# Ledger of designs, part 2: designed miniproteins, single chains, continued (5)

Each design is a single chain, and the fold is of that chain. pLDDT is the mean over its residues in the fold that is shown.

## One batch from the design tools (miniprotein)

Design m16036
Fold by ESMFold2-Fast:
Structure m16036 (fold): chain A 111 residues (1-111)
Amino acid sequence: SAKERALELIEEFEEKVREAKSVEEALELLERLAEVLERAAKLSKDPEIKLELEILEGLVRIVIGVAKLTKSDLETVKKMALKALERLKELVEKASEEENEILAELLEEEL
């Protein structure tokens, strides 16, 4: 199913975050996640899912800005990225197959 594919790709993204060796690498992964969320929100046909994707994108972009400003350590940036991915998993669980197909395609492009 599209849901299972989206969850598998999110888990692959989580592994890339865990394997990140520098703050710069972890921030690049957060920026790729923000791009996925922005594009998914633009393509979403479900107003509730669209709004939640927009909120999560905004939160991820704020996290990137704060991390850069405060010179956050690698473990803190990884923790924030993993929390954002966990919220995306929760969204996938309630999204339709059509919404999850959009998310899966966009996640696959960034992996």
Scores: mean pLDDT 88

Design m16037
Fold by ESMFold2-Fast:
Structure m16037 (fold): chain A 60 residues (1-60)
Amino acid sequence: GPIYAVAGKDYTPKNSNELALKKGERVTVLEEVDENWLLVQGADGRVGLVPKEVLEAAGA
């Protein structure tokens, strides 16, 4: 099934390619872009980049 992560804190985008998150928001991990950044989809269907440090691992 899809891989999920949960936002451990609110995240405010610094660039247009980044996704805003609220603490506790569940996201689907689409791709690991590099060691520090993930491409994720929010529950509302929006897709963007977030720092890995913002996310806590949650099961698949």
Scores: mean pLDDT 80

Design m16038
Fold by ESMFold2-Fast:
Structure m16038 (fold): chain A 79 residues (1-79)
Amino acid sequence: SKTLFVGNLSSSTTYEDLRAYFSKFGEVEAIVIEPQPDGTKDAAVTFAKEEDAKAAKEALDGAEFNGRTITVKDAKLAP
């Protein structure tokens, strides 16, 4: 899948933050951010290439970003 699910983002996280962070791995086509009831955010990040999405997932799942440990998964496993 070209789309990744990103969970446990800080409430301060912006589209620009996510684009800059994930663009290190490849071209980002789309980002959708969903605010959560607990004040965190979830996001879906779509890459132009599936290979770039896979690399980002392997590097960033469980990484610290804006003071929180984020989760990065294939979107089909986290709808």
Scores: mean pLDDT 80

Design m16039
Fold by ESMFold2-Fast:
Structure m16039 (fold): chain A 104 residues (1-104)
Amino acid sequence: MEAARKEAEAAEASGRGGYESAESNGGGISQSSAGMSLLSAGTSALMAGRLAGTEEAKKYGELGLEYANKGALTASKNSGEEAAKGAREGGEKAAEYARKAAEA
């Protein structure tokens, strides 16, 4: 449980870094800045699910990784407010599902 919780906290921190970077850039988000933070958030969500060890937790971890990847992809294909919004939503969802995985 504690190891899964630490990964959920890591996902929240990385997700926050991703959307804070997106907000500060506004109209010119870079894949190398927000995208890497989002991928880290997704990986931590996946690990939270695996460490919690239940099938429900693993599904939440996989969803966190999926949303982080979608956010990173949206940021890479778009610019301006749309890219920033995609990065923010991806990071928030990755953190949300990482938390659910750790609690499951």
Scores: mean pLDDT 72

Design m16040
Fold by ESMFold2-Fast:
Structure m16040 (fold): chain A 68 residues (1-68)
Amino acid sequence: SSAELRAEAEARLAEVRERARTLSPEEALQLIGDETSRLVQELNAAGDAATALDVLTAAAELQREIRA
């Protein structure tokens, strides 16, 4: 379901955020980019473009946090 895909996406982004905290800014941005790209591809393949857009938005906010 879309709700289940969204919950899984939110959990994966939370894990990425925790991992990013232990990395350099450059490594953190690379990790976020790689994981976001993979997750968006999976969501689009599942037909959930709305959750994919939300993931991109959340990832952009996380990247801004690291650059700040």
Scores: mean pLDDT 85

Design m16041
Fold by ESMFold2-Fast:
Structure m16041 (fold): chain A 76 residues (1-76)
Amino acid sequence: ALADALEAGALRALEIGDKNTARGFVTQLAAEAKRLGAGEEATRYKNEAIQALDNGDTEKAKEAIRKLAEVVRRAA
């Protein structure tokens, strides 16, 4: 539930062009993954998502956010 909510929030922020809010949700997903013991894998996808957001690459950002949320789901 938490991973799904954070993923949905990040994707919605990305859809409306709110990069700061999307970054916040990505950071929360990475923090949750770290709490669950999956911090190393999460760091990779977090960095990919942030770089894609900074570059305006919406499709790469969506893919990285989805992968990051999946790390949280698997660790829970």
Scores: mean pLDDT 85

Design m16042
Fold by ESMFold2-Fast:
Structure m16042 (fold): chain A 82 residues (1-82)
Amino acid sequence: SIDEILDISLKIRKLIKEIVKLYKEKPEELTEKLRELFEKYGLTLPEEISEENLEDLVSKIPPEKWEEFLKELEEIIEEISK
């Protein structure tokens, strides 16, 4: 439903903010993980990692795959935050 897609979208936006914060602390490790993740969806990671650039990339992923993408973002955050 639209409500479920909106909820997933909001969760992804929250995780993108956490990713950008982690990028300031561990840029090399995070860049590698994000590159691998976006390559899985046929997308190229931009040179500049920002909330705007990451949100733009996510908008190119079909909404039916956002739940899978959300889970993969959560896994990256958990691994890098250790």
Scores: mean pLDDT 83

Design m16043
Fold by ESMFold2-Fast:
Structure m16043 (fold): chain A 66 residues (1-66)
Amino acid sequence: GRALLERVREHELEHARELVKRYEKGEITGSDIGKETGLDISDSMSPEEILKLIEEHMRAGLEKAL
């Protein structure tokens, strides 16, 4: 059901937040986040912009699954 899908998305979002945090620290590149998420991430994007893109992509995926 929706609650299970939302829980999975929350776990994926927590992972995405950790990726963005590592990017902010310079530990990983936008390409690394792109490979993990399947999104076109630029190294010129802010951590907030990257997180927003991931959140929007995950939301679209959840809507299709419902």
Scores: mean pLDDT 73

Design m16044
Fold by ESMFold2-Fast:
Structure m16044 (fold): chain A 62 residues (1-62)
Amino acid sequence: MQQLYQQILQQILEIINKNRDNIKLAEEKVSKLIMENRSQLTLQQIQQLIQQASEEIKKVKE
């Protein structure tokens, strides 16, 4: 599960970086990725991924 968590986290960061000009699209793609993997993640891991995505998006907005 830790390996899957790390892979999803990296994909989230890549999505945000590739869609820096369209934060709304980045948020939608990140949400879809998390939802698609929801059954394979713990609630804690999902919350951590959402938090990490939020931090990265905040950084891009600045």
Scores: mean pLDDT 80

Design m16045
Fold by ESMFold2-Fast:
Structure m16045 (fold): chain A 83 residues (1-83)
Amino acid sequence: MLSPAEAAFLKTDKKPELLSLLKQALAKAKAGDKDGALALLREVRAMLPEEDRVIWDATIAYLETQSGEDIVNVLETLIKNVE
C-alpha cells in the first residue's frame, strides 16, 4: 500500500524531475551526507502542489529523526514504489 507521501508524489506532472531529485538524495544518504539528502527532499517539497506539501513536510520531519541507513531504506522503497 502506498504511503500518503508516495500518493502525493504520483499526482504530480513533474514526476521525472522529482524522481531525479529522490535518486540524488539517495546517493547523498548512501555517502553518509544526511543533511544533503534532507536538503534535496526539501527541493522536492518546493516542486509539489501546495495541498501535498504538508504530507511531504511530515515525511521530512520523520526522516530527520532517523539514521542515515534508515533514510537510505526509506528512499529506496519510495523510489521503487513511485517508478
Scores: mean pLDDT 76

Design m16046
Fold by ESMFold2-Fast:
Structure m16046 (fold): chain A 71 residues (1-71)
Amino acid sequence: SLSAAEEARRRAEEARAEMDKWIEDYKNNRQKILNDPELLKKYQEMKEEGSGTFSDFVKKLEQEELDSLLS
């Protein structure tokens, strides 16, 4: 059985690994968007329509992809 201290350390290591992966995925997605002229145009249009963040734009793209798969 794991002690409370060992369990806490394991959870911290898992959380760090998940965060590092999320940051890497975010950076990769950001780079892909910045290199795509069509996606850049959509992002610019979103910024002109309101105070959306880059994270909001990524979520919108993910939702549109899901909607496309369901149609």
Scores: mean pLDDT 67

Design m16047
Fold by ESMFold2-Fast:
Structure m16047 (fold): chain A 89 residues (1-89)
Amino acid sequence: DLEEALAKVEKILQEGKEKRHQLYDEAAEVSREGREEAKRLLTVEGASQDEVEQLIADAREKAMGLVEQADKYTEEALAEAKRLLEEAK
């Protein structure tokens, strides 16, 4: 039934979008927290440019990892949705 397949696809895509948005939001927070920590280190310790750079790089890498995970979950949801639609044809 095409109608049933479409409803299932809609649900999968919606769940994928919600999860992606959540992970992207989490990545943004990790990145922001890393920047804030680096800023605090600069103002309190005032000496280690290399340490600040490392903290920012670590936070960026962590945030990028979360984004990559979100993209993979989205791709999997899209692939499953596509399969369901093709099967219903």
Scores: mean pLDDT 77

Design m16048
Fold by ESMFold2-Fast:
Structure m16048 (fold): chain A 85 residues (1-85)
Amino acid sequence: KEKALEALKKLLDRLVEAGYITPEQAQEILETFEKYWDKTPPVLRDIAERALIGAEKNPTASLEDIKEVIDTVIRTIKSAAELNE
């Protein structure tokens, strides 16, 4: 949880600094992640954590690539959490 959240925050900060998203959009993404994370199955949490950390550690990742990873992770955890509830 902490490692995934830290990676997500760093990725969102990069997108905001580049003007790709607003600070308000970044905050909404963080709130969505925190809201649904604990309701997401462990297998999908592991996959999401690895995807976020991988994107954060990749110095050649484009802003578009970073946004796609974030969007995929958020979509996945929301869908999984909805089924678990």
Scores: mean pLDDT 78

Design m16049
Fold by ESMFold2-Fast:
Structure m16049 (fold): chain A 73 residues (1-73)
Amino acid sequence: SIEELKERIEEELKKVVSEEQARVAATAVAMGLQAGASNEQVVALARKELEELGVSEEQVKKAEEIIRKLLEE
């Protein structure tokens, strides 16, 4: 489910970014998927949210990699 995917993304992202940043990014992915956005579009949404929260480019790239891996099927 999208809810289970959101929880998995949040838990994995907590290893790279703060708990609040992980929650915001995971929520963006979940909302995008519910709206019918593609995997690439939801990765871009999460990237934008993390950038707005001041996450560094290096940490954003790590977060993108984690999100993309969890979306892969």
Scores: mean pLDDT 87

Design m16050
Fold by ESMFold2-Fast:
Structure m16050 (fold): chain A 63 residues (1-63)
Amino acid sequence: ELEKKIDEIANRAYKLYKAGKTLQEVYNFIKREIEKLDTGEFSKEQVYLMAVEKLTKLLKKDE
């Protein structure tokens, strides 16, 4: 479930970036969404880094 929620956050962040949001705004969006999650065994920072990695992979596919 957590992995699916991280994927959903990364995809929503990617859509915001494609809609013209700055990278800083997109990263702030990810941080806010992760603060709402029960991350279980992972820290909020670890989950943030996982979401950013997924977003980066989505952005690289546009190249």
Scores: mean pLDDT 81

Design m16051
Fold by ESMFold2-Fast:
Structure m16051 (fold): chain A 84 residues (1-84)
Amino acid sequence: GVEELVAAVRARKNSPLIKDVDVGELMAALRADPRVRSAGLNVAPDEKVDLIAGPIEGLDEDFVLIMATLPDGTVKAGVVVLRP
């Protein structure tokens, strides 16, 4: 669920695939976490998506990629910036 994805983001690790996640709940949880400086994903907060998160190779370790697959099959990338 959302907690598992947030835990993976905080740990700077690859998450498992988390299915049927509420985008509004995810973004609220990420923004509420004291280790998160900013979180952005250009998907409506009422959407349900399948998510995977992981570190971005070649970027600073404080940048974590989130990939969201929408019900129509569209993939959206987002970025979480962690505090050092």
Scores: mean pLDDT 82

Design m16052
Fold by ESMFold2-Fast:
Structure m16052 (fold): chain A 76 residues (1-76)
Amino acid sequence: GPKVSIEIKIYDANGNLLAELKLSGSDTDAINEQAVAVIKAAFEANDEITVKAKITYEDPETGEIKTEEVELTLKK
């Protein structure tokens, strides 16, 4: 199946790095479960977090490597 690599950095409201993880493989359910668990734990411990994710994947039509960046801020 298509392979993905995800690099996640989680910061508090002051810009301190709370967590960093790199996940890769073709088991997207396992990757999602690990990412959600870390994000949830950080958000439960903090009133505000910023999640920065870099997602690298293989285009199934061309085989080219593509990269997308996502930023999400969660507040209580």
Scores: mean pLDDT 82

Design m16053
Fold by ESMFold2-Fast:
Structure m16053 (fold): chain A 94 residues (1-94)
Amino acid sequence: SEKDKLLEEIVKLIEEISKELERKNVPEDMKQRVEDALLALYTVVNSDLPAEVKARRVAALEAELRALADEINDPEIRKLIERFLALVHELLAT
């Protein structure tokens, strides 16, 4: 299904972001916070929560991920995070 394909792309991108954080020597505590936020977003959009609740939780986690991307200050990591958020929004619309 389209939803299953998007979920697979999201999981692959989470793995890519994790590898890039390691490659760029991002501090372990910050890496963990990014990974926790990515997994929380994946869990929310793949849940049975009402659409309005999903949208609210996604907005909060999206703001957190962007703040973390700003703190890391790496353009490649920011680009991957923005791509992840785009896929999350696409899945949320499905």
Scores: mean pLDDT 88

Design m16054
Fold by ESMFold2-Fast:
Structure m16054 (fold): chain A 113 residues (1-113)
Amino acid sequence: SEIERVVEEILALEEELVAELRALAARSTDPALRAWLAEQVAAEETQIEALRTLLAAEDLAGLEALLREQIRYNGAVIESLRARLPPEEYARLAALLERIRALAAEAVALIEA
């Protein structure tokens, strides 16, 4: 379905985000930043598993609720990254997070249609 297609695109971008956060943590010399990034990776992996579970169960109400929460959560992460990263690195990760937010909004609109 179109909902499945959009959610699968979200999952692919979430896996890309996890890889980017892991790479950033690995090259960071700041222990506080590494710890925060590890927390973000754990949160993203939990969201990926929950999203896959709800998609497999065809739980549209659960998917809508999780996607709305993901939009809010990713918005907060973007603001946290602004304070923590150099502008160029921030811009790259923020763009990826905004793409995920846009697809999540599309999926919510499709579920509500």
Scores: mean pLDDT 88

Design m16055
Fold by ESMFold2-Fast:
Structure m16055 (fold): chain A 82 residues (1-82)
Amino acid sequence: SLRAEVQAGLDQAEADLAAIRAQVEAAGAPAEALEALDRLEAALARLRALVDAGASDEEIRAAVEELLALARELMPLVAPYV
């Protein structure tokens, strides 16, 4: 199901973002890169909350699309420090 697929992806994405944050912090990245990670972590946490609350497939899909759009905009700000 969509929910089960997203659940598996959330566990991996959470681990990946934690590893990226550690590298970005170790690199002494500027506030812009850290703020980008904060926004991605917040969007991921929101998606996790929707999945945990048993939200509809429509709500989960919309949240996934929002997270992917945000990642496309923000990951370029983080990439130089990973």
Scores: mean pLDDT 86

Design m16056
Fold by ESMFold2-Fast:
Structure m16056 (fold): chain A 86 residues (1-86)
Amino acid sequence: SHMEEEEKRRREILEEILEWFKKGDTTKIGQKLRELLGSSDPEDQERARMLLEVVTEINLLGTRKYRETGKEVPYTEAVEELLKEL
């Protein structure tokens, strides 16, 4: 179904971000976003939008956890938690 395809794409983005963070490379998100936004392909533009949405969710989850615990949470932990909710 269309919802299952969207959930699969979302999972793929979260897993790719998790691999980048585990390698200590925080610049890959910005690089990928610039590549996608620079593309004239509508599929790349949609991927850029989804990547921005995922990054926003990671940041919101991190902010929420900080408010609840008073401690900064590693981005890897936030990504893993979002993956568990899929």
Scores: mean pLDDT 78

Design m16057
Fold by ESMFold2-Fast:
Structure m16057 (fold): chain A 65 residues (1-65)
Amino acid sequence: KKELEEKIKKLNEEMETDYSRLQARADEARAAGAPVETLKAIADEYKSLLDKYNEEIQKLRKELE
């Protein structure tokens, strides 16, 4: 169980880092008045990361069963 806890902790740290990076980029783009296409690209990246991390979380949850 400790190994799973370490994996979850690492995954959460990676998620927070990736989301913070994208949020900072989105905030910067909005402040700079970036075109809609730039904002859409950032949103698409966020969705891709969300899907990726949801899959990783499901894998870890399977190991807990």
Scores: mean pLDDT 79

Design m16058
Fold by ESMFold2-Fast:
Structure m16058 (fold): chain A 55 residues (1-55)
Amino acid sequence: DEEKERRERLKKALEAAGARVDENGWIYNPAAGVWGNLETGEVRLSEEGRRRLAA
């Protein structure tokens, strides 16, 4: 499925940025403050992540 490949690429991108994965399938990158879910493919920014993305 195309969604599966998209999720895997998102995972690799977050891991390349130094992300860590939780037991619930959530990936959190403490350096950028980004949350991503491997199972659902959802992505959410923490407060730190948003300010670093210059939003």
Scores: mean pLDDT 65

Design m16059
Fold by ESMFold2-Fast:
Structure m16059 (fold): chain A 66 residues (1-66)
Amino acid sequence: TPEAERKYQEGLEAYARGDYERALALYDQAILLDPYSEVAREALRRRVELRRELGDPEAEGLELEF
């Protein structure tokens, strides 16, 4: 859990600097380190949001069932 939290924080820092590719990788690492945690849930949410910001169509299919 502490390692997953650390990776998540590093991802937030990368995002703040505009390094979106690094942010995505760090969010993914946080999820893989502790997939059933609150940190992993937040990392997944931010990864989906960031991919949507970058125009990734795969992110859209995960959120709405209209």
Scores: mean pLDDT 74

Design m16060
Fold by ESMFold2-Fast:
Structure m16060 (fold): chain A 87 residues (1-87)
Amino acid sequence: SSDDVIQQVDDGISTTQTLVDDAERYRRDGDIDRARRLADTAIGTGDTTISVMNVQSTTSSSSIQTQLNQRISQVQSIRDRARRIRD
């Protein structure tokens, strides 16, 4: 159902956000290797979440498409933060 899709997406966003927050914390503490590994994991999780949203958007109502587009922008922002830590 649409609710199950949104819940799955929100879980993916939360997981990606937690990984980036952990990566930023390890970087601040000087554990650069761990920070980079967590950032790389966050990028992968974010990319998977975006892929799920792109597939779902093609068969979704306009209302759900709007919600998914907002979430895609959110995940892209989180992923960009992760890339700055990794690189």
Scores: mean pLDDT 86

Design m16061
Fold by ESMFold2-Fast:
Structure m16061 (fold): chain A 93 residues (1-93)
Amino acid sequence: DKEKLKKILESILKEIEEGKATLEQLAKESSDPETAQARLDKLLEFYEELKKLLDKGDVEKAIELLAKEAGLEISEDVTLEDIIQAALAKILE
């Protein structure tokens, strides 16, 4: 369902957007600010690409980008929380 997947993607974008200020502060206060900044830059790059795809209505490519970053195939058996956690773990950890 394209509409259901679009809502999932919008929820992911909202979570990243709301976390941005906190992540920027944590990067500055990190014991390794260079590594923390590199991880944040990678997350922001992912956010911009995902947002561009959604703005174009290209839900299929947005799902492919998420699957690549999460290392998961997007299917009915995968929950939104699993996708978010896997994607964030690969970007931030």
Scores: mean pLDDT 67

Design m16062
Fold by ESMFold2-Fast:
Structure m16062 (fold): chain A 71 residues (1-71)
Amino acid sequence: SLSREALELEVEAGVYEIAGAVALTIGDKEKALEYYKKAKEKLEEALKLEPDNELLRNNLKATEEKIKELE
């Protein structure tokens, strides 16, 4: 299980990921990219607290791929 601090950061990342998906749905690629970059920052912070957490690592990789596709 995630530490409480890592879980809070993952929840924040999830909020940004939802915001990014909504921005893409309405055609705002620039805002989507901004939100996914914020999600990445939160996931990187969570992974520093839980470096062996494979779910966090996989979510970070998926978010990095979305950023690359939008750039």
Scores: mean pLDDT 85

Design m16063
Fold by ESMFold2-Fast:
Structure m16063 (fold): chain A 95 residues (1-95)
Amino acid sequence: MDQLVENALLLIADEAEAAAKLIEAGTMSEGEMRGRAGRITQAALTVINLDPSLREAAERILELVAEAERAFKAGDYEKAIAYLREAAALAREAL
């Protein structure tokens, strides 16, 4: 695997899992959620650009992170956590 693609997938997995844990701890702010969602989004776009064979997985990660941010803003923390963990799992499967 391209080292940049591997690094992007590792970043997605780590950031999504860290975000889920912050929500579980009740310490996630809207700014922190936005920042982490932005980093995951940029990493997923990097995966699409550098490895088109991973496009479907990366597009699903983008969808999951957008749904997680929406759920978090709505106060649906259980859904936000579930979406973030699914995104992390998809990134790990792609490694």
Scores: mean pLDDT 90

Design m16064
Fold by ESMFold2-Fast:
Structure m16064 (fold): chain A 76 residues (1-76)
Amino acid sequence: MSEEELIRILSESKDPAELTQAALDVARNKIKNPEIIKELERLLLESKDASVVAAAEAALMIIDPERANELLKERY
């Protein structure tokens, strides 16, 4: 999946399964794109779906662990 497709899915999709898969693809490929990081941060803080939140957290911990730890301290 291209970075442009990942940005589109993470920013526009309302399907929890599609969002979860996109976040896991980011983690698996270690994609360090600022727009992708921003969308993962939004999903971690705002999503009501536990699978989406868990996938966004896992992806952020792999690609930007310092920022992930900062957000987790603010959320919890």
Scores: mean pLDDT 82

Design m16065
Fold by ESMFold2-Fast:
Structure m16065 (fold): chain A 85 residues (1-85)
Amino acid sequence: MEEVEKVVEEARRFAEEMERRDKEAGKIARETLEEIERIAKGTKENAERFPELAEQIYRAGAFLMRALLRATRDRVERLLAEKEA
């Protein structure tokens, strides 16, 4: 649970930072935040439905959200680098 909430907060901060720097990067980061929030909600709902698997469900959800945030960060960094080249 706590790790899922931490990833959502990291994604929110990243979206806010990118929105300040570049409109296109901000839009990409915000869309990823929305998807991460959707995954977080589904993860919580599934953990509540299957308490015996709650730890595994939260672990899998956190992993997926972190992977998505990392992929988005890499994509945004490339976009910003291309604009400065």
Scores: mean pLDDT 85

Design m16066
Fold by ESMFold2-Fast:
Structure m16066 (fold): chain A 63 residues (1-63)
Amino acid sequence: EIEKGIEFTKEWLERVKALADRLKAEGKQEEADRLYQSATGGFEDQIKKLEEERKKKEERLKA
């Protein structure tokens, strides 16, 4: 289920951002920035791939 994968990834991304905010509040700005950039970069790429996969399947069904 591609939609479930996308939802799960977005939920996880929100949690990572919350954790990064927590780290920043504790004075660990570098750790927060690293966590945020690494996670958002990876998850954004994952979401993009899932969206492309779904689009391909929809195109195939119409063909």
Scores: mean pLDDT 72

Design m16067
Fold by ESMFold2-Fast:
Structure m16067 (fold): chain A 82 residues (1-82)
Amino acid sequence: PTLQQRARAQGSALSSSIRLIQSGNVDYGRQVLYNTLVSFGRLTGDTQRFTQLGQLGLQSDDNGLRSGRQGLDLTRQLAQQL
């Protein structure tokens, strides 16, 4: 798969994690969010930023949603550059 295809897949996974948090599966959604962000950091080489964003998302429900939205925005920006 191309880097662009992988970036789109990560964006979809981030969107799914946000929906999980919004639907009340907060703990599971935050774990999916963290794993997705860390994986995308490895894919793009920006491991530190994406890991920090994932760690922030684990601190509270509000931070989980905020980190998910920021991660989705970053993922979309990077996918557009590919």
Scores: mean pLDDT 71

Design m16068
Fold by ESMFold2-Fast:
Structure m16068 (fold): chain A 82 residues (1-82)
Amino acid sequence: EIKFTEEEIKAIEGLLKLLEENKDKPEEERQKLISEFLSKLPQELRDKIISKIIEVAGEKGISTLTPENVLEALKELLEYHK
């Protein structure tokens, strides 16, 4: 099992904070924020974070990545890798 790097943790924390600050926004705006944040990350870091979000979503039986599901997955990832 691959542990999170400091770089991965910082990116997860940044995205989580962004979504928490904008959780009262419409779903379409929150989805855009996720896409824009991920697009600014280096490809390797982006791929790893997306993979981890999918992994946690899968554990919960979630097949669709909505902003709410991404926020939940990010919280779970930070708790797991503290």
Scores: mean pLDDT 76

Design m16069
Fold by ESMFold2-Fast:
Structure m16069 (fold): chain A 92 residues (1-92)
Amino acid sequence: MSAEEKIKELIEKIVQVLKDYEAGKITREQANIELTRLIMQIVKIAYKNNISIEELKALVRKYLEELGVDKETADRIIENVEDAYKTFLDNL
């Protein structure tokens, strides 16, 4: 499985977490924990495969748009991914 395919799978899981939260299936706290874990996994895969922050942001936007995520929600997820990647690099 390619790095891009793994990232797409993790983004699909992010979308599912958001749907489960909206449906009242999980709490806000559970959603935040799951989203943080999924974003950290995306960042680690990107770093391992020499995907830059800007390339990752473009890839995440593309898959969120394909999955029908609205602009406001997509922008928040992309901001969290960028922040997580920067934090990851700063703590290497």
Scores: mean pLDDT 88

Design m16070
Fold by ESMFold2-Fast:
Structure m16070 (fold): chain A 69 residues (1-69)
Amino acid sequence: MEKLFEAVKKALSSVPGTSPERAERVARALTESVANGIDPEVTAKQLVRAGVISEEAAKAGVEAVKEAL
């Protein structure tokens, strides 16, 4: 899971407007979703709806999860 977390964090940090602290928090949330058998797309949509991340950042994070698995 640590390798997945770092890959997602790196992808999120590459999206303009995403702070390092936000990238870390969101990467942790997506990694925990995968660990618990929850679809990371569902978690990403919830984070966008809550205003935590942009739709662009959500897409980048989900794609990073899919590529790492």
Scores: mean pLDDT 79

Design m16071
Fold by ESMFold2-Fast:
Structure m16071 (fold): chain A 72 residues (1-72)
Amino acid sequence: ELTDEEVEKYMNLAFKAANGEVTSPEDIEKALEAIKKAKEYLDKNYPGSEFAKRKKQILDEIEKKLKEKLES
């Protein structure tokens, strides 16, 4: 149901949040949901892909950083 364009927007939102460009708890929670959706999209549309594996590793790192911001 997510398009490639939508997952790219979710990835961009996650990167902005990781870079400190997203400061409100609401936007951080939105970025965390976007990461979850992007990972689900990669698993569904690119199963077993090295591309998907690499992207999920990056998303996992961003997710940890965003969770740290919510705890602050």
Scores: mean pLDDT 74

